# Designs tried in a protein design run: designed miniproteins, single chains, continued (5). Part 100

Each design is a single chain, and the fold is of that chain. pLDDT is the mean over its residues in the fold that is shown.

## One batch from the design tools (miniprotein)

Design m19486
Fold by ESMFold2-Fast:
Structure m19486 (fold): chain A 72 residues (1-72)
Amino acid sequence: MDKADLAAGEVAKIAMTDVSLSSAVQAAKAVVDGLTAGDPQKAIDDASKVLRDAGASDETVKKAVEAIQKSV
């Protein structure tokens, strides 16, 4: 799953600039779970929720969403 792994890695990298490592890993897991299930919108929604709940800025959330969208 090259696209899901790449998207998850980019989301984790983006998230680690703003939130804790544990929250970044949780967001990356949401990306893998959603994309593996064939549901990119769920990957976007779940990862965005994890990041917002962790206190990520709107810019960080936007960059993460763009990384997921580029993977599909």
Scores: mean pLDDT 83

Design m19487
Fold by ESMFold2-Fast:
Structure m19487 (fold): chain A 90 residues (1-90)
Amino acid sequence: GEELVEEARRLMEETRREAEEIMRRLSPEEGKREAEELLKRTADKITELVQKLLADPELAEAGRKIADVLLEKIGESLGIVNEIIAEKRA
C-alpha cells in the first residue's frame, strides 16, 4: 500500500541527490553519463518492483502509484541534470 509508494518516492529522491552530487563533482560530459546510468539503474529496480506488484490483484493499485512516482521523479532528476550542465557550460 501507501508504505511502498513512500519508500519508492524516498529511493528516487535519494537517487536524485546522488545524481546531482555526481554532476557537481565531474565534468558535464562525464557527470551526465554517470548520473544517467545511476538514474537508469534505480528506474530498472523500481520497474521490476512495479511489475511484481501489478501481478498481484491486491497490490496492483500500489504498483500503479509507484509507476506514477517513478515517471514524475525521473523527469525532475533529468531536469536537474540538464540545469547543472547548462550552468557549467555558461
Scores: mean pLDDT 81

Design m19488
Fold by ESMFold2-Fast:
Structure m19488 (fold): chain A 79 residues (1-79)
Amino acid sequence: MKAETQKKVEEALEKIKQRVEEILARAKTKSVIDASQAFGYAHQALSLTRKALKADPEEAERLIKKAEEAVEQAEAIVE
């Protein structure tokens, strides 16, 4: 149980890091205001995912879901 959840959280962290790198690249073509908002959401997503690595399985899944939502908001800004 814990090992499976930890692997799922680690995979989510890796995917979120990849998506954040893409967001940062796209943000360079956007306004300073849009870039700032996108960076804020990207930072929140990484923070939530790192917190999930140390959380109990149930809390980890909740934190990962919030991190994915934050990344989606950042992606929408740099779209």
Scores: mean pLDDT 78

Design m19489
Fold by ESMFold2-Fast:
Structure m19489 (fold): chain A 68 residues (1-68)
Amino acid sequence: SEEERGKKFLEEAEEELRRLEELLAAETDPVVQRILQTEIAKLKELIEKFKAGEISAEEFEELYEKLL
């Protein structure tokens, strides 16, 4: 179902967010830190929009894939 599909991508996105936050915490290069901060911000916004019901599971999947 679309609901199950959305839940799967949400879980994957939340795991990716944790990974990026861990990378940022370990990063010492300020240029790479800025890149990671930007990616984290974009991913957080996407997750929040999906949780709020502002975007469909299909839109969430498409936008998430474009971030990777």
Scores: mean pLDDT 83

Design m19490
Fold by ESMFold2-Fast:
Structure m19490 (fold): chain A 70 residues (1-70)
Amino acid sequence: MLSDEEVEEIIQEILAAKTPQELRDLAVGAFERNGDPEGAAAIRSAIDGGMSKEDVASMTRAMIERHRAR
């Protein structure tokens, strides 16, 4: 499970991403490291569908926190 500090670092990296591939690698990797393959698939699909990096960052944070709860 990712720590709150690791999540914040990942969010900052997502917001600094310059390409869709970089965004995908950062976000998908975060969910995989957090043990959430369903979340990894969902965020990858969202990015491929054109979700903004700001929305990806918000979704990533929210989904990681929800996964920790259950």
Scores: mean pLDDT 79

Design m19491
Fold by ESMFold2-Fast:
Structure m19491 (fold): chain A 77 residues (1-77)
Amino acid sequence: MEDIKKAEYDGEKASHLLVKGAILKAKGDDELAKKYEEEGKKIFEDAMKNSSEEGKKKAEEVVKQGEKAAEEAEKAL
């Protein structure tokens, strides 16, 4: 139970960083965008390595939603 909640939280954190990075990249701040993308990717990879099977599925779903939001943010700008 607690590991699934942690995986969801880490997935949400990674998703937030990915969306932030996409917005910064669209605004022309490539250096800062890259740092946010790398941090988000690391958080997601750590969550996938340390979570239960259900936690991995939850983290992946949340990150996929964030990736879609990031793509939409880039296209809107």
Scores: mean pLDDT 76

Design m19492
Fold by ESMFold2-Fast:
Structure m19492 (fold): chain A 83 residues (1-83)
Amino acid sequence: DIEKIIKEIEVLLLEGKYEEALKKIAEFLNSNPSDEDIEKLAKFLSRYISSKSEIDPLKEKLLELGASKENVDKFSKALSKYL
């Protein structure tokens, strides 16, 4: 349930638990999500990103946390559309 995942990530971000939020995003990207669900998460997270220059560091961190490259690439492409 993407809406539940988004709410859990939002709570972590509001609590300043950024590492835990990123781990949850990486786990989601490894759960074989649909392109639609990846886009929904990207649109949500775009509210917490100030510029496109933050996308590449975010990609590297998600890959470091074990997220699949294919889904990280889809996520970052979707994210850039909202920035």
Scores: mean pLDDT 86

Design m19493
Fold by ESMFold2-Fast:
Structure m19493 (fold): chain A 103 residues (1-103)
Amino acid sequence: SDEKLREKVEEIKELLKEIAKKLGVKLVLPPEQEDPRDEAIQVAALALTLTEKVPESLAELAQRVSQKAADLITAVLHNASDEKILELLEELKEELEELLKAA
């Protein structure tokens, strides 16, 4: 469902903002996309950008986030099902929640 994809993307955007604020990292959000799959690519790219700016003490958690973000981008580009994209968005969210706890 497009609505479910948009809902999960918004949850990840809020989580990325919270982590960036806690770490003192400037995170610039790009304009919203009409296609929720393009929004999924954008939040994955934002997660990758964030992981490059985390302190060395969080490097292992940042690598886990980077892997899930890369998996999500690959799945979207290969036209995976909405169910698979939702699964990968949830996995990315879980890794970001662990990063937030450690930050």
Scores: mean pLDDT 87

Design m19494
Fold by ESMFold2-Fast:
Structure m19494 (fold): chain A 80 residues (1-80)
Amino acid sequence: MEEIEKEIEKIKSLLDPENAKIVELGVDEAIRLSKQDIKSGLIVLESTKNYAKSVADPENARKIEEHLDKIKEILEKEVK
């Protein structure tokens, strides 16, 4: 899903490299799980969002939340 990859890149730019990698892995796992069970994927995505918000400053946390919410919308509409 090319749009999700673009959103991940935007999120990574708002985090330090180590935390960016952790969040990227969390989103990748959410996508993988959502192909089998969307509910499981959304649970992992929510956990990843909570982690990202805990490690980012408040301004970047809001932007990251917006990008992760966009990924959630894409997964809910376009999961095959």
Scores: mean pLDDT 80

Design m19495
Fold by ESMFold2-Fast:
Structure m19495 (fold): chain A 117 residues (1-117)
Amino acid sequence: GSEAAERGAEEAREGGEKAKKGAESGDPKEAAEGAREAGRGAGEASRNLFEAGGADKEAANRAAEEGGRAGEEATKAAKAAYDAGGSNELISSAVGGAVGASGSAAMAAIAGGGELP
């Protein structure tokens, strides 16, 4: 549950770093690939957050935090890819992952009895 969500968040962070590097070096392909990886990681974290949120209140709250972090990194990666001239499809994938992570984090928070993030 939460360990898989943490792995997804880490993948999103790695994708974000790749996107930043691509943007800084003027490589739109590398930046776009980073955004895609960040979106995938955020999406994976979102799926695992929903699963974890159904199990236990404390696990749900922890999962909500991890998903929020993954969403933030995916958003940063999408911005970096856009600045480097990445494809709209890859940028949309990263944005979709960020939205998915945020949505799952919100549901996990509700399951944990906390406030909406």
Scores: mean pLDDT 72

Design m19496
Fold by ESMFold2-Fast:
Structure m19496 (fold): chain A 88 residues (1-88)
Amino acid sequence: MERAERLAEEAERAAAAGDAERARELTLEALRELGFPESALRAADLAMEAEAARAAGDEATAARLEAEAKAIVEAMSEEEKEAFRAAV
């Protein structure tokens, strides 16, 4: 899918430039285009926020967001978990 590939490339460029918010938005759009379930989108969103918090030195917020993402992943089916791992 040309659109999903373009969104993923733009997300990678935004992440490399330090624009975590744009990288997050583009990554979620790419995953949605690929047909990922809402649970995987939510978990990916939280994981990206956790990485941003950790980069900012906020370990407590990062740990909390990671725990929330992990809880969503643990509640997912095996197929959904595999999709999430491929996305992150």
Scores: mean pLDDT 75

Design m19497
Fold by ESMFold2-Fast:
Structure m19497 (fold): chain A 78 residues (1-78)
Amino acid sequence: SDADEATAERLVEQAERHLQLAQQAFQQGDYQSAIQHVQRAISYLRAATELLGRVTPRQQELLQQAQQLLQQIQQAQS
C-alpha cells in the first residue's frame, strides 16, 4: 500500500541518518556510540524489509555499508 511504502521510505531515511552518525562517532573514536548507531540502522532496514516483503537495492546497499562499518569498528577496538 502507499502508506506502507511511505513508512518504509521513512525507515530507510532513519537508517541512513544512523549510519551517518555511526561514521561520525567512529571518526571521533567513540566506538560504543558507533556500534549503537549501526545496530539501530540495521533494525530500521529490517523493519522496512518486513513491511515491504522484499529487499530493495537501496536497502541492500545500506545493509552492506552497515556490516562493513561494524567490521571496521570491531577491528579498531582491538
Scores: mean pLDDT 90

Design m19498
Fold by ESMFold2-Fast:
Structure m19498 (fold): chain A 80 residues (1-80)
Amino acid sequence: MKPSKEEAKKAFETALSIVDELSKEELKRVIEKAREIALELGLEDIAKELQELLNKIDELSLEEAKEKAKELFEKGLEAV
């Protein structure tokens, strides 16, 4: 089931609100969910950047991963 634009917007807003409180494993799950939502909405560029972040996340510090995730969640929110 495709999320509504309103549901997707809330998901990205929620992700942004909690990102600073997440562990690396929790951050991975939030990024995976955001990527699924982006794909379902046809936001292919954002979905690709989220996948690239997931592929690199274990090579990044937690702070770097959070900063990149925030940028992508902001882009997702603006694109919805």
Scores: mean pLDDT 82

Design m19499
Fold by ESMFold2-Fast:
Structure m19499 (fold): chain A 61 residues (1-61)
Amino acid sequence: DPVLNKLEEEIAKIEGVEKAKVRLEPLRVYVDFTGSANKAAVEAFVKGKFGPMAKVSFVEE
């Protein structure tokens, strides 16, 4: 899915993000961070695209 691939790529370009993976059923976004990254920016981006019920999971190293 090109939209899914582009979304993962855009999230991975945010500073402090190591990698991102998006699942659509159920909608989940998994993001690996290397520190105090832009968690608010990632959450705003995802909720802006999918709505306020989208869940974001952060893994901090």
Scores: mean pLDDT 68

Design m19500
Fold by ESMFold2-Fast:
Structure m19500 (fold): chain A 62 residues (1-62)
Amino acid sequence: SKGEEAAEVVGKLLAANPKGDGVLSEEEFELIREALEAAGIKLPESIKTIGELKKFVDENTT
C-alpha cells in the first residue's frame, strides 16, 4: 500500500539517524508529506523530528 511505502521512507531516515532526534529538513518533510498524502494521510506541520515522524507514521499507517 502507499502507506507502507511511506513507512519504508521513514525507515530509511531512521537508519541514517537511529536515535530519531534529528530535525527534519524542509526537503525531507516535503518528501514524506507527498508520500503520506498519496496514501490519504495529512502530515501535521507540528512534526519536527525524525522520531516524531516515525511515531505518527506507525500510528497512522498500520
Scores: mean pLDDT 72

Design m19501
Fold by ESMFold2-Fast:
Structure m19501 (fold): chain A 71 residues (1-71)
Amino acid sequence: EEERRKKLIEEAEKLLKEANDLYQQTVADNERLVREGKITTDEALARFQETLKEVGKLRDKAIELYKEAEK
C-alpha cells in the first residue's frame, strides 16, 4: 500500500514536471520565433493558448493521481 502510494505520487510529480517543461519550451520557442520574424505575435499567442490546454490536461491527470494516492 505504501509502495503503491509512492508510485502514484511519483507519477503525478512526473506529469507536473512535463507540464512545466512544455510551458517553458513553448514560451522560449515563441519568443525566439517572433524575434526571428518567423511568426507574428498573434500566432505566438495562439500557440501558447494551445500549450495551456495541454498543460491543463497533464495537471488534471496529476490531480487524479494524488486523489488515488490518498485512498
Scores: mean pLDDT 84

Design m19502
Fold by ESMFold2-Fast:
Structure m19502 (fold): chain A 97 residues (1-97)
Amino acid sequence: SALEEVAKKLGVEVSSVRTFLEDLRRLAEETGDPHLKAALEALEKGDIEEAIAHLEAGPSLVGQAAAGALLAALLGPDHPEVAAAAERMRARLAELE
């Protein structure tokens, strides 16, 4: 299934992917954020890279954190792309001060 493919690519249990999708769906419904909805639809189809792109494109700080977590799982926490995602999150947080 698409969820099993996502779980394998992320190196996590299928149950963890299901919980993540449930949390993302709830957040998309509560906020009406089209980027969170698009990310959910991409993950349900097994497209992790498309999901990350949608999460990073949106204004949601939770979406940015989710994108960083997915990148860390795919590439490893020490990868330059993960460091870049963390820096983008810090820049967005600074704009709220």
Scores: mean pLDDT 79

Design m19503
Fold by ESMFold2-Fast:
Structure m19503 (fold): chain A 68 residues (1-68)
Amino acid sequence: AGKVYRGVDTSGRVHTYEILSESEDGTKYTLKVTDPNGNVSTITVGRTEPIITSGGGPIYLDLLKEVK
């Protein structure tokens, strides 16, 4: 099962990130992103790259809390 993380943008809106896959070299993740309106998109980001959310500044995956 993919790990699910919850991030809050600079506007206080909740975005959900689910890890779908990791690259063979472990340097990139393919993420399923659900915005606060329920829109779903797929993005590919590096482990140390900031995730840019609607309504706010960069979020780093390592700073997101896993939703249990």
Scores: mean pLDDT 65

Design m19504
Fold by ESMFold2-Fast:
Order: C-alpha cells, then sequence, then structure tokens
Structure m19504 (fold): chain A 64 residues (1-64)
C-alpha cells in the first residue's frame, strides 16, 4: 500500500520520464492527428508508437 509520500514520488518519476521522452510524446500526438485527418493506415502506426511509449515510460519508472 503506497503512502502519500510514495505516491507523490511515483507521480514525480512519471512526470520526469515524460519530459525526457517529450519528442516521442509529440510524435505520437502528431500521428494521432494525421490518422484522424488522412489515412486509416496511420492509425496502426499510431497505436504501435503509443504502446511502445507507454512501455518505455513504465520500464524507466520501474528501474528507478
Amino acid sequence: EPSDEEQKKLQQMYNEVRKQLQDRVDYVKQLRDLARQTSPSLWDVYRKARRDLVKEITEEVKKK
């Protein structure tokens, strides 16, 4: 059971990892917008990129 202090530390770690991967976050957002506006094939690329990003964030947080 995480304490309030542990929960704050976890949230901070997630925020720090997201900032480190900001270029990837922006890329995934661009893919989402393009998939909506242009082509169904880009939706598969977006889903993969989103999934990979979530895995990277989770793994980096677990390592710390």
Scores: mean pLDDT 74

Design m19505
Fold by ESMFold2-Fast:
Structure m19505 (fold): chain A 72 residues (1-72)
Amino acid sequence: MENKEKLYEILLEMDNADDPEAASAWLQANREELTALEQSLSDEEKFEVALRLMKERGASEEELKRLEEEFK
């Protein structure tokens, strides 16, 4: 699994967690791995992850297009 995809899945899982305490504990246990993933990714790759998360959260097509145009 590429680092971009792995970061997306981690953030999506945390965002959908039913138990905030479990999510917090997971974050603390995996903080080093999460930090390494963020440092391994370019700004462009992090932006792609952010767009994908926004789309999953129901962001409009116009919002996504605006963000992509700002990245120029």
Scores: mean pLDDT 72

Design m19506
Fold by ESMFold2-Fast:
Structure m19506 (fold): chain A 85 residues (1-85)
Amino acid sequence: SDVEEDYNFINQVVNLRKNKKYDEYEKLKKERLEKLDENKQLAALAGEAQYNGDLETAYKYMLKAAENTPSVPKSIIEIIKKKLS
């Protein structure tokens, strides 16, 4: 599933960073992001920001993904906006 693919990507990124394989990390990250649609790219970037403890950046990516998704209720968008204020 897409969720499993995103989780696997995050785990691979974490392992490469932990092993100081920064060139392989950057290459894998770029190739992965280029293959995803915009909302999947935003979800991957939000996950990376969460891993780095950058919750503000994570919420910004989540907000953009939610705004790009017509089925997401406006109430959820407002909750995310409040987290950024």
Scores: mean pLDDT 75

Design m19507
Fold by ESMFold2-Fast:
Structure m19507 (fold): chain A 67 residues (1-67)
Amino acid sequence: KAQEYAELGQRYATLGVIYAGQGDGARGVYYGTLGKEYGEKAVEAGGGENGQRSKDGGEYAIRLGKE
């Protein structure tokens, strides 16, 4: 469901940002990728803005992790 995908995406994106911020770039990219993927699924399921936030958060975590 869109809400469940958006919630999972947000949790993974947040975790990715935390790991990347602590210098664990590999985990930052891993969890950021999950956040982006679940955000994309949320958007596809009609989650609109909430899904887009999860997707954007995941992409941000990936960028931080690749630093």
Scores: mean pLDDT 81

Design m19508
Fold by ESMFold2-Fast:
Structure m19508 (fold): chain A 81 residues (1-81)
Amino acid sequence: SKAEKIKKLLEEVKKNEERIAKIMAEDPDNPKNIQEALELEKRTVENLEEIIKLMENPSQEILNKLEQEKGAAKALEEQLA
């Protein structure tokens, strides 16, 4: 069902956020860690976009979260450049 898909995507978003936080807390200047965090942020953006598409009325909170995560991904890309 849609609800089960949304639930699984939200669980993946949460796990990715926890992993990013751990990576960035341990060694934020390590290029390999920045690259891993960037890949997880890009996955988080994809998952949030899919969640929003599956929702009939997405909350402002989830829309704001998508915008914030897009910004986070861009910032990490700029650090690797």
Scores: mean pLDDT 87

Design m19509
Fold by ESMFold2-Fast:
Structure m19509 (fold): chain A 88 residues (1-88)
Amino acid sequence: MKELADKAEALIREAERLALEAATLASTGGASALPEVRELTERAVELAREASALASQTPDKNRLQTLAGSAEGLARMVLSVAEIAARS
C-alpha cells in the first residue's frame, strides 16, 4: 500500500511537471507550439488518471485523488488557454 501511494504521488508530480512545461511552452512559443502543448497536456492527463486509479487502492485515496484531479485540471486549463490563443 505505501508503495502504491508513493507511485501515485510520483505520477502526480510528473503530471504537474508536464503541465507546467506545457504552460511555459505555450507562453513562449505562441500558436506554433500548440501541437507540443497538446502532446504534453495529454500525457499529463494520462499520468494523473493512472495516479487516481492507483490511489483508489490506498488508505490515502482522498488526498491523492484530489491532487491527481488538480493536476488533470491544470493540464486541461493549459491546453484550453493555448487553443484559444492559437485561434486569435
Scores: mean pLDDT 86

Design m19510
Fold by ESMFold2-Fast:
Structure m19510 (fold): chain A 66 residues (1-66)
Amino acid sequence: MKKVTVVTDGDEAARARLAEVLPGAEVTAERGWRLEGYASEEQVKRVEAEVAALRAAGVGAEVAVK
């Protein structure tokens, strides 16, 4: 599994969508939302797709994988 960190300035709906694709993530409210968790390669692709969808909607979002 990969460690995944997502940071977004999105609302509660954006947080809920990210939590759905990164289940079990630790969620922190820090001028927006930070989600930290572990994901398989397939789950990482789903997280990246949700982040891309948020960005396409004009919402600030970034993902880091290690």
Scores: mean pLDDT 81

Design m19511
Fold by ESMFold2-Fast:
Structure m19511 (fold): chain A 78 residues (1-78)
Amino acid sequence: SMSEKLKEEESIKKIEEIIEKIENGKEPLDPEKVNKELIENFANIKDKEKKYKLLDKLLHPEVDRDAAIEAIYEEYKK
């Protein structure tokens, strides 16, 4: 439905904003808050290709692999 598509697009945008904040390092990030937001937004993505493309961005060498990113990666390996 249109509502589901809009929710997915909003979640993708939110994840991309989080990735940019991690890459830029300009402001302190709360790992627990980041983890919660990433998990909640990834759960809204129904398109597997889009989901894996965003995960690939998070796993890029320039992105800090903290406990939050590892937890999300493990969740989607199941």
Scores: mean pLDDT 68

Design m19512
Fold by ESMFold2-Fast:
Structure m19512 (fold): chain A 78 residues (1-78)
Amino acid sequence: HMSEEAKRAKELLKRLGLEHLVEDGSDTISQEAADALNRLAEALGLPELRIPKDSTVSKETVEALERLRAALEAGRAA
């Protein structure tokens, strides 16, 4: 069973267009998902929002993903 943080992270990954990198029932960030998120953070000029690979999804992970989503949506709106 996924934690609430893992459920929120999965929702945010779908919003970021990375649904294909989400593993059902996993509470960790895969290397592929971390690599994709880190490339997105770099592209958006937000390297401080990098997500560590093989890390357990935490509240801090969710907060970083929410900031990445907001930045991506702002960039698309411009």
Scores: mean pLDDT 71

Design m19513
Fold by ESMFold2-Fast:
Order: C-alpha cells, then structure tokens, then sequence
Structure m19513 (fold): chain A 89 residues (1-89)
C-alpha cells in the first residue's frame, strides 16, 4: 500500500482514540464504561486507560474519580505521541 494510505489509517485511528478519550474523561465512571464497551481494543491499546476497572467494576471509588480525569489527560498526551511515532514505522 502507499505511504499515504498507511499514514491516513494511523491518523484516523488516532483521531478516533482521541475523541473516545475525551468522551471517556468527560462522562466520568458511569459513562466511561459505555465508551470502553464501544472501543475495547483501542482502550486496551492505550496503556493509560484502566480496562480492568471497566471489566471488574463500572464505578471508581469516590476518592479516585476526580484524580482519574487528570490521569486520563496524561494518557491522552502519551497516546498522541505514540501515534506520531508509529507513523514513522
């Protein structure tokens, strides 16, 4: 396949993951489960997300809920960098 087709595929995957991550952070623990269910592969691929929490419990601890948003933002930034690096592969 052409290099452009490959780059386009990676870029589309990145955009989809970024949008999913935004919705994940915005919706909180109750909405996060539905986001994971729709895109389980992408959520697992993004090491910053906690798929085990989605599988084992659809709720985070009350104390953890606020901090989870900050951790997810850091994970989104790392994910973006990882996709940029993958475009070089």
Amino acid sequence: SSMRDRIRRITDDMRRDMDTARDYMRSGPHGSYSMWRRNPSNMSFMNGFNPDMMRRTRRNSSDGTRSDGVRMRDSVDRMRDNYMNRMRL
Scores: mean pLDDT 51

Design m19514
Fold by ESMFold2-Fast:
Structure m19514 (fold): chain A 104 residues (1-104)
Amino acid sequence: ISFPSLELAEKYKKLGDEYEKRGDYETAASYYVNAARIYQALGRYDEAAEMYEKAAKSYQNAGKTKLAEAYRLFADRARYLKQGDVEKATELGEKARKILLEAN
């Protein structure tokens, strides 16, 4: 319902950090993914990549290896979007989504 905002992204980042500190890695990863999506929607690709990397690391710590692989690809996608390489970003996004379908 709310338009994605920088404030909401920062809130999700803080929640991710809180759950990571508590060892609740899967919940932490979910918050980092939500933050990353908002940063990406705002064109803040460096922050989006950072949040996707944190999500991947948290999923790895939770034993969710396929989810970790997918979110590392979303981090790389955000970096290519920053460079304006839309073709490579699209390729990486499609590969990540395919992995997510196999992980669920």
Scores: mean pLDDT 88

Design m19515
Fold by ESMFold2-Fast:
Parts: C-alpha cells; structure tokens; sequence
Structure m19515 (fold): chain A 65 residues (1-65)
C-alpha cells in the first residue's frame, strides 16, 4: 500500500541520518593517525548501506507493481 511505502521511505531516511551521525561520532573519536583509513572504511560501509536500502525499496515496489 502507499501508506506502507511512505512509512518505509521515512524509515530509510531515519536510518540514513543515524548512519551519518554514528559515522561522524566515530571520526570525532578516531586518532589522527587513523583518520584516513577510517574515512575510507566508512565510505565503503556507506556504499553497502545505500545498496541495501535500494534493495529494500525495490522489493517493496515489486510487491506493489
């Protein structure tokens, strides 16, 4: 249903905000010598996260259409 799709979109948006907030906190507490490697790891995790969110949205859309 459209209401379920809207709820999913809101959930995905909140999860994205939480991921970004956690990533910022990790970087804020990371020693200077590890900043570059941690940024690279977080960037890879961000891509994986985005792909999984896209898959969840695609699965929901497939149930509607």
Amino acid sequence: SMAELQALLAELAEEEKRFDAISERILATTPPSLQESVKETLAQLREDFAERQKERLAAALARIG
Scores: mean pLDDT 86

Design m19516
Fold by ESMFold2-Fast:
Structure m19516 (fold): chain A 60 residues (1-60)
Amino acid sequence: MPSPGGAAEGFGKETGKSPSDLPGLEAAQLISERYGMSLEDAGGAAGYGSTGSGLSSTKS
């Protein structure tokens, strides 16, 4: 499983945009599917939480 920092950087390189350009859950799902990590880890990599709870609060 790639490191959270590496996954976020790879996402930016592949898509040509930062994770912040996408809705939090969608960015986390793309990173999760692409790099085979959990949604919680992908959300952390995308900057949507420093812990796994960040994903459920992205719109609140």
Scores: mean pLDDT 58

Design m19517
Fold by ESMFold2-Fast:
Structure m19517 (fold): chain A 92 residues (1-92)
Amino acid sequence: MEKLEKVKELIERASQAIADGNVEEAYKLIEEAKKLVEELTDPRDKLLAYNSLAVLYDRLAEKSTDPELQARLKAESDELWKKVEEIQKELE
């Protein structure tokens, strides 16, 4: 069971759902991927996955017409960008 491959699959599917305008499906896939990323042991894999998820939250926020959902998605993106910065500092 390769957790990293599952994370990559979920990220690809979420990106496609955003492109298709399926906000609910995209959100579900992003949340599932986020949970699996917490279980990754390699900090480089976590860094790349958090970076991808932050981008997906930003893209989903731009596609959303609900102000409360947009605010929540932007907050999630900001938190993931903080995690990316923290991991980058640990790897330097």
Scores: mean pLDDT 83

Design m19518
Fold by ESMFold2-Fast:
Parts: sequence; C-alpha cells; structure tokens
Structure m19518 (fold): chain A 82 residues (1-82)
Amino acid sequence: MLSMEEIKEKIEEKTGLKIEITEVDEGHYEIHDVDLDKFSFLFKSNGVLTVVASSGKVFVSDSDEEAIEFLVKEIKKLRAES
C-alpha cells in the first residue's frame, strides 16, 4: 500500500494542485484541496480503499492506483465546474 506522502505526491503530480493530507485515524485520511477549501476522504481497510469525493461520490477498490485515479478525476471535475 502507498504511504500518505506517496498518495499526496501522486495527486499533486496528476492534478498540478497543492494538496494536504492528514491521517485523522488509523487508515483514515483527510485530503484537503487548499485553493478551493474542499475535502475528500480516503479509507484503508484490509487491502481495500474507499474514496469519498467532495461531491459525495464513493469509489471502492483494492488498487491504490485506481483509488487515486478516481480521486484525481473528481478533483479535476470539481475544478472544471468552479
């Protein structure tokens, strides 16, 4: 599984945005889009990742890469709609 820093780096690389990630509980990450002041969440449990986008959309995957791709897509969509 990717570390918190690796997740942050991949999101920032793919979006070009400044993102802050905080582990608020074990396996529970708060993802803050600093410029828009919007929050998304990532939950890690038993090799499964659950992403809750700021839109309220939920994605579940056993792949770190797929979970990050979903989150990046939702962030980019929010930015395009702003």
Scores: mean pLDDT 78

Design m19519
Fold by ESMFold2-Fast:
Structure m19519 (fold): chain A 97 residues (1-97)
Amino acid sequence: SEAEFLADLREIEALLAAPEASEEDIERAAELLARLAPRLLELAREELAAGVPVTPGLAELIARLEAFVAAPPEKQREMAREWVREALARQREAAAL
């Protein structure tokens, strides 16, 4: 549901905004990201179908989401953890500016 999707996004945003993330926080964010990935891919494809210009960033995001949803569950967990760690590193860089 849209309400569950938005609640999951809010929880990820809160976890990423924390000054320090524990391994438990990373695992929780990775679990949420794995649950959200199919819907995020659907939304990205809908934007392309609506004629939104394909930017390099959007193309890369779609490719990453497609690889993610096609992967077996054990690899999805590993990929989600890597994605969360990358997002945390970017958030820390943004906070330092």
Scores: mean pLDDT 77

Design m19520
Fold by ESMFold2-Fast:
Structure m19520 (fold): chain A 81 residues (1-81)
Amino acid sequence: SLEKAEELLKKLREAFSNGNVDEAQKYLDELKKLMESLPPEERERFLREAVRIAQGALLQAWADGDYETAAKLYELIEKLR
């Protein structure tokens, strides 16, 4: 449902804020499964938001000098495209 997708986006943002890339990956996998049942327009909206959240986390990791996390986030973003 749309409500569940919004909840997963919130959890995704929180996981990235905590630097927990593995937890964020789990929420992304759950979101991807849920998106398969959503209309194309909503699916695109949630994908764009997930990418935006991940890009923010990538920039933060880079700014913090955490290049290992930045590399993992870059790969994750590429898999979302």
Scores: mean pLDDT 82

